# Ledger of designs, part 11: designed miniproteins, single chains, continued (5)

Each design is a single chain, and the fold is of that chain. pLDDT is the mean over its residues in the fold that is shown.

## One batch from the design tools (miniprotein)

Design m16348
Fold by ESMFold2-Fast:
Structure m16348 (fold): chain A 107 residues (1-107)
Amino acid sequence: SWRSLADSTIAAEPFLATREAAETAKRIYERLIKEANSLADADAVFQQLLDEADPADRRVVERVRERFLSMVERNQKRGLSEERAIAITLSALGIEIAELDAVLEAF
């Protein structure tokens, strides 16, 4: 159910426990999926978001950046190219958007 998915997502990622944080994370994920074809592209997206963010949004951007870079690094350590590691990470973020939608519905 949506509620069970939302509860599981918040338990795994406590920074998503507010509506505002979940909405901000979803916007960042959607932007990365559209614009991040390389680590340089992703870095440019994160830098723009950090420059424009208020303190609360800045914390969400920093958490998403850390998570994104960690996922890409794990995939590269498995022997994947940067392009392939990013593609797999973006695919995983697309799945997480559905989990964020469940969190937003639960609020």
Scores: mean pLDDT 77

Design m16349
Fold by ESMFold2-Fast:
Structure m16349 (fold): chain A 80 residues (1-80)
Amino acid sequence: SRDERIRQLLQQILDLVAKHAPEVTEEVQKLIDQFLSATTREEQQRAVAQLSDLLHENLSDDVLSQAYRLLEEIGGVRES
């Protein structure tokens, strides 16, 4: 299902964070939980924006590009 695919992609982002910036793993997990529990599109968009900001601040350019590719795929799945 789309929900399963989104959860898989979010888990891949969390795995990248756990490997490359383990100190922010808990914050990333919290934002993922906020995204998944969001009842409105606005709440989902805010969670994604906060997640993107946190990733940008804490991941190197190479790892960040991998994480953003996963976020783009989540957006594509959500809109399909």
Scores: mean pLDDT 84

Design m16350
Fold by ESMFold2-Fast:
Structure m16350 (fold): chain A 86 residues (1-86)
Amino acid sequence: MEKAREELEKIAYEIAIKELGEDAPKEKLEEKAKEVLELSREIADRLLESFAESLGIKIERPFRELPEEERTELGKKMSEALKKRA
């Protein structure tokens, strides 16, 4: 899981460079990368909620309100349900 987070942070930083340019201050690039990560997480949470519901998985709270441990467990349940369909 740590590895996936590092890869997402790297992608967000690359997007920040593309949007602000290579000559942008490092602090501004890091700030933009955080913003991209946060927005991507929010969109991913909404998509995951819809996808989980389509798989018959009951979500008691919005994904964004769940602790990291509960989000991880939901992700595992979704992966298992998807594997059963595939």
Scores: mean pLDDT 70

Design m16351
Fold by ESMFold2-Fast:
Structure m16351 (fold): chain A 117 residues (1-117)
Amino acid sequence: EYRRLANQLEEKMKRLEELARKLINEARAQGKYDTAEKIGRILGFLKAVGLESINLKDIETLKLALRAAEEATRIVEEGIETGDYEATAKKLEEVMKKLEEDVRKHSPELYKEILDR
């Protein structure tokens, strides 16, 4: 179970990071620096949760991170297609807030580790 979920999360996070890099670069090219920075921070948080859930072998947080990565990937893909970087950042922020709340509730030790770094 753990190895399967960890491998799936790593693969999805790699794809998300590649797409996110493209989205951030396109937003910057359009002069939307604050939006690009916000997207970068949100994706950094998602990556931190994913990596820490793998390190701690926390299956429940792995499942939460996997769901968030899948949703974030769809949002980033849509943002690239539409060029609406502000709407994309807002949708990603909602994904981040939900993941933060879920992790805080279900894995307080992991949440503390992410905040203290």
Scores: mean pLDDT 83

Design m16352
Fold by ESMFold2-Fast:
Structure m16352 (fold): chain A 81 residues (1-81)
Amino acid sequence: SAAAEAARRQRIRADLIAYFEKLGLSPELAEDVTDALFGTASDEQIARLRAFLNLPSDASLEEIREAIRKWLQAKLAELAG
């Protein structure tokens, strides 16, 4: 059902936010990163992500997602060493 699918998406979002917080992001940035990956980020969230990732103010959502991927790879490598 649509309600079950919405509930599942909300659980996945909550789990991803918790995961990014465990990786050292603030609650605000963890939410921003998660919403950007889902394609649901607000303009305010996009602006914060551009600043956090040291991207230009006109960086596209695709560039933001690629920067998040690179940040995640670097963070996981740091934690594994």
Scores: mean pLDDT 86

Design m16353
Fold by ESMFold2-Fast:
Structure m16353 (fold): chain A 96 residues (1-96)
Amino acid sequence: MVLLATDIPDRKAAETLARELEKKGYEVLGVVTVDDLGPEFEAALQNRDYDRAVELARKAIEEKIKELGKVPDLVIATSRVFLEAARALGLPAELV
């Protein structure tokens, strides 16, 4: 069971990526998208505030896990921000 964590600004594109992972044999438990991150995440990236971006991504992953009621075996991240955020939570993570 994997959690997809992505900063892809289009939710439909993020959902398409989740479906592509399912076609590759992953069981996608859920998706963290820009809707879960809020406008503060975009501001942090624009200001190159990496620590703030990682903190916001960490909170989004943690809240998604709580919402799902299940801990993923792996976080698949589309950026280093989500990779570091997942690792900060003690979760195995891979960059795609």
Scores: mean pLDDT 83

Design m16354
Fold by ESMFold2-Fast:
Structure m16354 (fold): chain A 140 residues (1-140)
Amino acid sequence: DPFTVLSEKAEELAEKVENEELAEALKSSSAFFHLLASNREETRQALAEKNRRLIATILASALFVAAGVYELLGDRERAERLFREAQWLLENRDTVTDEQLRAAAQLLLREAEELRKRGFDELAEALEAVAREVLAALAA
């Protein structure tokens, strides 16, 4: 399950990243993904109902995980950019449009491909699965 992979990776990254704000975001993301994995049927139903707040939180949490990996790789510019994109989604989760959520999911697909090139195959697969599930929900 992609949410289980993301929960475990977020917990691991929270202990390793030096940026305190990102570490806190990763701890919150780990707990959130654990909750989604534990309530997988309810999560599917909420996505089918196009719960934009939930979709924004899923995308933001996944982008925090990607940011954490890039920080550990020394790619600080990319880490900071993804962290800011994730923060924007959380701050605007009540007003975000389907078009903006689709753009964020497409960003997540591009970051998954980049992480695969850097040897993070399992994480890339989990990020792609989440992005595709979101895109499918937004297309319905």
Scores: mean pLDDT 90

Design m16355
Fold by ESMFold2-Fast:
Structure m16355 (fold): chain A 92 residues (1-92)
Amino acid sequence: SRIQQLQQQIQQDPQNGDAWRQLGIQYYIQGDYQTAVQYFQRSIQIQPTGTSYTVLGVAYYNLGDTDQAIRYFQRGADMGDDQAQAMLDQLR
């Protein structure tokens, strides 16, 4: 499966922040937002990007944690992610 491929990639290169983010997206697609949050947080620890903050915000929003969602969308927007800014504009 794609999850197994990403897990193998992470075992070979645990500093690949993109692989951690992609793994989070796979769990997000399955509706496992809590697991997605954990993988997105790991991605950010390795490679903080606007996109990584934005997807973390989306996962928190789907968990019902609007305060955390807004906080991470603000960080994503501050790093130049236009999608994060659009999400902030919708939540105001």
Scores: mean pLDDT 89

Design m16356
Fold by ESMFold2-Fast:
Structure m16356 (fold): chain A 74 residues (1-74)
Amino acid sequence: KEETIKILEEVIEIARKSKSLEELLKELEKKYKEKEHPAIAVVLDAVKKVVKYKNYTLEELIKMLEETLESVKK
């Protein structure tokens, strides 16, 4: 649980520093290769789908990740 919270916080920081969804996807793939954690795998899959379907903006995805983090912390 604590590790999942830390990973989500790190993912949100990467997303905030990313200029595009494609850059975020690349950074998450790099992070997953460095540390194969289920929380990273789930977020990576979600970002891949958003990039494929173009149904959310980077800003909207960051908001969804922040809401997920708040839910996990409670």
Scores: mean pLDDT 78

Design m16357
Fold by ESMFold2-Fast:
Structure m16357 (fold): chain A 91 residues (1-91)
Amino acid sequence: STLEEILARMREELAKLEAQRPAVEAELAELEAARPLDEAEREALARQQAAVELARLILEGRLEEARELHEKYGAHPSWGELIEEAEKAKE
């Protein structure tokens, strides 16, 4: 794969994650307004919000902050792959 193909795929995946942000925020607000969330539900939603935030940080080139967010949440392996691809794309 060329660097251009890697960047195109990364931007497409990051755009998909970013597009989920309003839905995730709306779901959290609706659930908290309707009933108290348990710890597991709060954790799951926080991880989903963190994934969307990670995508934004990567797109903005804030890779150090993206790495810190990834480390904080013990995130899915795909987060590490997105950060690594973004770092390679900047070389």
Scores: mean pLDDT 70

Design m16358
Fold by ESMFold2-Fast:
Structure m16358 (fold): chain A 110 residues (1-110)
Amino acid sequence: MEELKARLKGFLQALIDLLERLVEKYKGKNPEIAKLFEEAVRLARETLQALDAGDYERAIENLRKLVEVLRKIVEKLKTEGSPEDKAIADFLTGAIESLERQIEELEKAL
């Protein structure tokens, strides 16, 4: 559990740092997508708080919601986006796959 927790916390902190930069990038360009990135940042931070509290059920719930928000962002970027937006969507798809694996590992460790 402690090793999984440490790895997930590191991943989420890196993801938050990236998502905050994407909020700034999209605020002037696409406010709707910026709002979705802000929601993703909030869910990732709430997951970190749940992990620090040892509330793994809440952490899993927030991770699942985070995945859903990221999927909505990917859909919008792929459907309406520039080539740069599509590259960001591909990166976020990889992040979703990583999060889904970490959710499965965390559920198996409970």
Scores: mean pLDDT 87

Design m16359
Fold by ESMFold2-Fast:
Structure m16359 (fold): chain A 72 residues (1-72)
Amino acid sequence: MRLAELAKGLVKKAYEEAPPDPKEKIEAAEKMKDDVRKQLEEALRQGLISEEEYKLAVKAVDDTVKEIKEKL
């Protein structure tokens, strides 16, 4: 739960801090999604998070990027 919320927050922050151009905002959100996914995969490999936590966080990030794209 907390991990998924943190992951969503990072994507939203990247979107909000990007220049006020829709394309750049989407690209920033997608780049943060990729960076977060890589960190989550590494944490899963190291046994720092469960498979269920990984799946929830990845879904949360994917859903957040989709929401951003639909809003723009």
Scores: mean pLDDT 81

Design m16360
Fold by ESMFold2-Fast:
Structure m16360 (fold): chain A 118 residues (1-118)
Amino acid sequence: AAREAARAGGEAAYYAGLGDSEKASEGAREAARYGGESARPSAEKAIELAKKGDGGGASAAAGGAAANAAKGASKKDPKEGLEAEMAGGMSAVAGASGKVAGDPKEGGEAARKAGEGG
């Protein structure tokens, strides 16, 4: 569950960086399903920004959803949870870095790879 949460948020960041608001929204909703209440605000923000065409902002928010979702899902398996929380955190940093650098596509790709590393 925690690994799936981090991966879903990372994939949302990747599609947001590509300008694919539909797939970015799907990934953000999936991250919120695994992470519950802790992930929902970041996932909703990612969907909002993706619909507005803000790929960098959506990618950064989706990376944040990966981090929050991993935290929310980690309760049942502490070892899996720690690895997933690290993956989600790295996904959040990658998405934010892509936004700041003006390269949402590279930031989104890095966020997706970080989310898979959990």
Scores: mean pLDDT 76

Design m16361
Fold by ESMFold2-Fast:
Structure m16361 (fold): chain A 85 residues (1-85)
Amino acid sequence: MIEAEVVKEDPEKGYLVAKAIVRREDGVLTIEVYLMKAKKKGDSPEYEVIEEKLVETRTLHLDPLPEEQLRDIARAFAEEALKKV
């Protein structure tokens, strides 16, 4: 399982986090992209996720790819999801 997260700070929306998960299940490659809205938790430097939405799911039959390439794919999907907001 490969995960990639991209974080964008937006003045109107707070922290926007896109998370792409790539996994192999039952001989297929599954890509799930989640868009999360987060805000600062009090005075903490950490953020609190207040909303999470699955925005894309893809299932592909694909030959084995190196982890580095799967991570690049995950990151690309996450970045594209953030561009739509």
Scores: mean pLDDT 72

Design m16362
Fold by ESMFold2-Fast:
Structure m16362 (fold): chain A 67 residues (1-67)
Amino acid sequence: SKEEKIEKILEELERVGVEVVTGRISREQAIERLQKLGLSRKAAEEALEAALNGDSKRAEEIIRKAV
């Protein structure tokens, strides 16, 4: 379902956000992982930026519009 897809992308976003902050992966690698789940590059970039700024509501809104 659309909700299951959104939840999966949000879970991946949380994981990649932590990995970027801790220096385990680059922002580009995080964007590529989000794109593999069906986000466009622009949506992945905007969702990652919102997550890194601690704006979970905005990140969810971006993902909901993209899915």
Scores: mean pLDDT 88

Design m16363
Fold by ESMFold2-Fast:
Structure m16363 (fold): chain A 76 residues (1-76)
Amino acid sequence: SEKIEEELKKAKEKMIEEISKTLDIPKSIIEDYLNGKLTDKELIEKYGLDQGIIDGLKGVKEALENRKKRLLEEAK
């Protein structure tokens, strides 16, 4: 559903913006990590992020996936 995709996009964009502001990391890096385009190793080696930040981003990725599942169930 286009409506579900739009709501997920807005939620993801809001989370990325808040994380970007809080951690002083470019939105593009956070988005690429959440989309699987960057690995944990690349974030540490190329961007100097610590393991605690990476664990936090993994939590965000899980929360976004759970939100997607919830919205898909609500659309049935």
Scores: mean pLDDT 76

Design m16364
Fold by ESMFold2-Fast:
Structure m16364 (fold): chain A 100 residues (1-100)
Amino acid sequence: SREEIKELVNKIKEILDELRPYLTPEQQALIDKMKELLDKIMATDDPEEIARLVDEVTRLFDELSRLVREQKAPQEVRDKLNEISELLTEIRRLVRALLA
């Protein structure tokens, strides 16, 4: 449901804030861009717009994950990224249900 999507979006935003101190300026810029898109998801009721925004957040997250993997980040950081990945997967599942 849309309410479940908003709950998952808020959880992702919290984890992104927790990650910020561990990240380089380049990675922090990706976090900031993802948070802007997540805020847009919270502000819209258009399922097609939500789907487009989720796809863009996923693209930025994949880039962040790639950069973090290259830097040999601590396990705590990798665990938080895995949690975001699972939350994004659940959001994509819910968005597919919302579009029909």
Scores: mean pLDDT 87

Design m16365
Fold by ESMFold2-Fast:
Structure m16365 (fold): chain A 94 residues (1-94)
Amino acid sequence: SSQIIEEAELAQADVDAAIQMYKNGEPRYIILMRFTSVTVELYLIIKTGIKDESIRKEFIKKLDEANEIALKDIEAGLKKVKEIINQLIDYLKS
């Protein structure tokens, strides 16, 4: 639906803002707070917007992998979440 695509595009804006905050040298705890907010938004979008169980599980797995990456490298985690959002938007538009 157009609504779920709009929600995914808002999550894209939120992750772009978090990447910019990281580049600006904001404290790690602020970046982690933003990262957590974006990933919670994405879990809700995926769980409510994707009716295919197999595709839903695939996106959840990707998001879990991004969380694991972020524990070691927050910049890499943010970039991975952005990649996942782009893939999710492409899927929702297909």
Scores: mean pLDDT 88

Design m16366
Fold by ESMFold2-Fast:
Structure m16366 (fold): chain A 96 residues (1-96)
Amino acid sequence: GAPKLSEAQQEEARRQLEQEAQQLEEIAKTQADKLVEASAEETEIILQTVRLTLRNYIEGREPSQEELELARRALDLPLSKETLLRLADLAREAAA
């Protein structure tokens, strides 16, 4: 089985995810004019990558080669305001 995080490590992880969510929301609100347009498909690839990364982080799992390839693809995609807001929502859900 995957190694379990201690209660203290889980609490710290939740605190960090909540802070990151707040920062992503702030960037989306204050710097929207600097963000690019993204397709629904590009947005979904980024969101899937983050969902898998959060799952692996919480469960103490190493990413698969397929998950690493998805992450590499996501790095080359544009970040839109909608993408940042949806990422913030995912981080808050993972923190809850």
Scores: mean pLDDT 72

Design m16367
Fold by ESMFold2-Fast:
Structure m16367 (fold): chain A 64 residues (1-64)
Amino acid sequence: TPEELEARIRRLAAERLKREYGASDELADRYAAGEIGSREAAEALGVSYSTVSRIEREAGDEAL
């Protein structure tokens, strides 16, 4: 379902944020669960919104 795909994309993106940008487990888990949005994650990590959007797009390609 679309909801399952979106959840998978969020989880893959969260793992990349941890590996590449040093996101904490707590931040990554909250992002994967949809408790925080892309903008909030970007602000918490000190990166641009465009960076998070790119990671989400790449995670979408991987989730295919």
Scores: mean pLDDT 81

Design m16368
Fold by ESMFold2-Fast:
Structure m16368 (fold): chain A 66 residues (1-66)
Amino acid sequence: DEELVKEAEEIVKELQRLEREGVRLAAVDHDAAAVARISARQKELLARLEELGKKSEKAREILENL
């Protein structure tokens, strides 16, 4: 399903953005509370990507290549 693949790709882009922001907050700003909020959002996005992977083999491949 093309729509599920596009959604999975958008989730990966957001996860990569959050990972960079989390590293900056941890290493530069030492903001543990902000890092925790980013971690919670990453878990939500990963759970959504896992559900997409159950419905689409291509979305599962995208998750596995993170």
Scores: mean pLDDT 80

Design m16369
Fold by ESMFold2-Fast:
Structure m16369 (fold): chain A 84 residues (1-84)
Amino acid sequence: EVSEETVKELVEEFEREYKDTEIAKLALELAKSFNLSEEDAKLVAYALVKVHLEGADLKELSKKLPSRSSAALAHLLPRFEKAL
């Protein structure tokens, strides 16, 4: 049950807590390379950072994101972890 409000809150959390970190900058760069909109790229970057820092489950995060963002997340996670 992904709402526009939830999406907005996740983007704001990413910008407040992670945006200025090197790991978040790397995640954003990879997400942008997947030809996503700026907002979708931030959502994917948020999920990549959550998986790496907190061990969040990729499958559960994918269900909380719009379909295009979740598809990008599945592709980018292995590349993100190799780039770290």
Scores: mean pLDDT 76

Design m16370
Fold by ESMFold2-Fast:
Structure m16370 (fold): chain A 93 residues (1-93)
Amino acid sequence: SDETQARLDVAEELRRAVEFVTGRDLPGEITPEDADRVARESFELLNEAFQRELSPEQQDFVVEQVGRAGRALGLSDDTVAEIVEAVRQRLRE
């Protein structure tokens, strides 16, 4: 379904952000049953990464992936921009 695909897209985008930030390849296909769990675990790992200094390239990549995940969820451009700015501010502090 469209909702299942959107959830898979969000999980995949967040996992890509984790892989880029950590420098590790995360194996396996994300199944529809695991999409919510993978997205949650990826977000938790990204939150841990926000406790350390990220390079400007890593910060830009995380911001881009969060924006893509928000769009995949069908959020408005204004809402995505607000989330992206909040993430960018957290990464600067």
Scores: mean pLDDT 75

Design m16371
Fold by ESMFold2-Fast:
Structure m16371 (fold): chain A 100 residues (1-100)
Amino acid sequence: SVLERLKRWAESLFSDPEVRELVIKMIEALFAGKEEEAWKIYDELVEKYPQYKGTIATLLATAAEVLGRDELMEEIAEKYGFDVETLRAIARGRAAEILK
């Protein structure tokens, strides 16, 4: 499934088991339509692991693109200080690679 491919990609990005666990929970929350829970996990991750802020934001944006959630993409761009079209272009590139 697309969810399983995205999870495998996420696991490859992080060597820390705690970061992997939280990132997987964040992705699962998004796919379940629990966007508020996904944002809570994101906030916890970036507070505890600020060095991963950019990687986690692009992963979250990739999940939003895969799910077709435009409002979530705009929210990520605003919260992170990205231009929404730039973030969407990055997310589309990553989504295309994951869906191969």
Scores: mean pLDDT 80

Design m16372
Fold by ESMFold2-Fast:
Structure m16372 (fold): chain A 60 residues (1-60)
Amino acid sequence: SDEEIEELGKKYGLSVSQVRSLIEALKSISDDLMVALLMHDEGLSEEQARELLEELKKLL
């Protein structure tokens, strides 16, 4: 839902558009590549990147 996407974005400092793009990317890339992408592009720690990955999976 849009509300869950907005809340997740606020928690990790991401726009709604960025969260939607990550959900779409998760359908076509590996978990390890997603974690690396979140750390590199969004500046998250490995722990934060893995937590966000699990939250994104709940929205699939």
Scores: mean pLDDT 82

Design m16373
Fold by ESMFold2-Fast:
Structure m16373 (fold): chain A 89 residues (1-89)
Amino acid sequence: DREKFLQELIEILKSIKDPEKREEVLENLAFFSEKLVEAGLNPTDPKLDPAYLAIFKKNYSKEEIEELVKLLAEGKKSAEEAIKEVEEK
């Protein structure tokens, strides 16, 4: 549900009161989008919405984002399965 995704994203961004932390989260979003494009994936694909939420909610490192993109690019796992694998390491 796109509306639920957008609402959760807005709530996460609103919870970040520190402007520097908000900027870091936005930079990590841009980094994820760039790495998706480099891997040949569409960064606006709704199937990737769970991955965007996980990055925002859990403040993924750039290394975790790169691992997530690698798993998504392999095409063997759903976004939810890829998220679980990154988080269980």
Scores: mean pLDDT 77

Design m16374
Fold by ESMFold2-Fast:
Structure m16374 (fold): chain A 101 residues (1-101)
Amino acid sequence: MVVLDPEMEEAVAVIEERSKEIGQLIEKGYSGEEIIEMEKKLLLEAGVASEEELKAAEAGDRKAFERILERMREFVAREPDSEASKIAAAYLASVYLSKNP
């Protein structure tokens, strides 16, 4: 048996689960832009980012992006069963896999 890195295995599983949820939303008639907007609102309500920090990160502010990721890690650790935590975990998993392909 190939011993998979537990972090990589968990990251893949989180992304696969979120991809299924996104697929269901698309089948219900939501656009990708509407899904992103819903995700942003959930993260804002969870306190992992402010609207100003999200706009700065979208404009290419690396420091704002890194601050959001750090708050996402803290939020997922404290509130793992929330919908916002599932979204945050999927973003963190995507970033992890981008750095460790």
Scores: mean pLDDT 75

Design m16375
Fold by ESMFold2-Fast:
Structure m16375 (fold): chain A 73 residues (1-73)
Amino acid sequence: HHMEQQRRLREQVERRRKLDAELDKAITEGASPEEIERLVREYLEATPDGVTPEQREKIREAMVETLLEEAKR
């Protein structure tokens, strides 16, 4: 039902907010590239709908690349 679907969307938003905070912390604390990649993968896994596996992989690659560049500077 659409009601259950909307509840899941709200739960996904909350999960992404938590993962965003965790990613910010990892970058600020100079986490390893492996840890950043793991967190990005978890973030994308929490965003399930509307993204194909191919798009998910490209988003993951772009996010990891951007975050590693920011952590480097």
Scores: mean pLDDT 70

Design m16376
Fold by ESMFold2-Fast:
Structure m16376 (fold): chain A 87 residues (1-87)
Amino acid sequence: EAEEIVRETLAEAEAIMRAAAEGISEEALAALEADERARELERRALEVGRRMKEAAERGDVEETRRLGEEYLRLAREIARLAAEARA
């Protein structure tokens, strides 16, 4: 179940990010990558994703679910920044 939560969380995050990246120009993507706020969110997402996988490997379903929710929140925030860069 914990591994299933990770798989579902990563799939949902990928869908969110794919939708956000659709139609973004190279110039807008470069601006987003240079955005300090976007870089901070990406660093945070990597850390939370790592912790989520570690919790799943331990079989800690509750912690995996909580970290998965945080990971999805970060993915949505990054997606919002991408939408702002496109607009």
Scores: mean pLDDT 78

Design m16377
Fold by ESMFold2-Fast:
Structure m16377 (fold): chain A 111 residues (1-111)
Amino acid sequence: SLLPLEKLAEYYEKQGKKDEAARIYLFLGNIYLQNKDYDKAIEYYEKAIKLVGEENSPLALLRLGEAYFKQGKYDEAIKYYEKAIESAQKLGNDDLVERAKKFLEEVKKKK
């Protein structure tokens, strides 16, 4: 059961600890993504992004794009990969920019 982690994230939200809550939601999204529960993964990545903003969420945006790609929702995957590139560039994370660009090229070949 992931309920203790979900409750901990909700507790941090109530305390105004948005960064800590967002990290837990990102982790929960990753678990659901690995288990191929793409709807739950999307839900938790969106919760993480909402707490800290798209500009501070390049990894969550990248993972959200991956979840949509695995569902065959290529337009949504492209949208979130492009947002991940923008966020990662703003934060100076060149490695994440390169990763997001590779995923964007992959999804464009499938469309």
Scores: mean pLDDT 90

Design m16378
Fold by ESMFold2-Fast:
Structure m16378 (fold): chain A 119 residues (1-119)
Amino acid sequence: SDRQQRAIEEALRRAEEVVEEFLNMENPSRLEAVELMERFFREADLALATRDPEAIERVRELAEKILEKAKELGDEGLIEMAELLLRMVEAARAGNLDERTELALQFRAQAQAMRASLA
């Protein structure tokens, strides 16, 4: 429906804006990086839930850019969060809802653990 297509386009636009913000930060704090990745996750999870193949591929491309940035920052926790995002994309592409749901829970748990470590 037109309403679903619009919702997908808006979620993807917001996901792209978060990625551009993250990529433009030269020295993000760990907290800033975690918060940006959580914002991306919220928009990505909405887009992946649609099971639209074009939306899934766009989320994959954005998640790969996040992984590259996390590797440049050299933070193993951020790299792990980015790898969970890519695994969620692969689960969505495979149509594996149970695996995608479990990976989303793992992403949220990792983000919370990283926030807790910051005191």
Scores: mean pLDDT 87

Design m16379
Fold by ESMFold2-Fast:
Structure m16379 (fold): chain A 87 residues (1-87)
Amino acid sequence: MEALRRAEERVEEIVRRFAEEYFETGKRLRSSVFKSLEEAYEWMRDTALEINPGKYEPVGEGEKLIAERLRREVREAVEEVFREYEE
């Protein structure tokens, strides 16, 4: 149970970081598909957890690349946490 809680914490940290980075970059470049940081955060959380897969279609090519990177980092972090507790 502790490994699961730590994995959830790591996922939340990664999602928050990605949402903040995406929103600030989009604000500067006027290229954000999402209207607010909260909306971007919700999309990234759903993407990381693989829920509501059709809710945010269509998204741009940049958003698809960010989603791929997010899923990769989340998977790596979760695997690292569980490996640490498996021994």
Scores: mean pLDDT 70

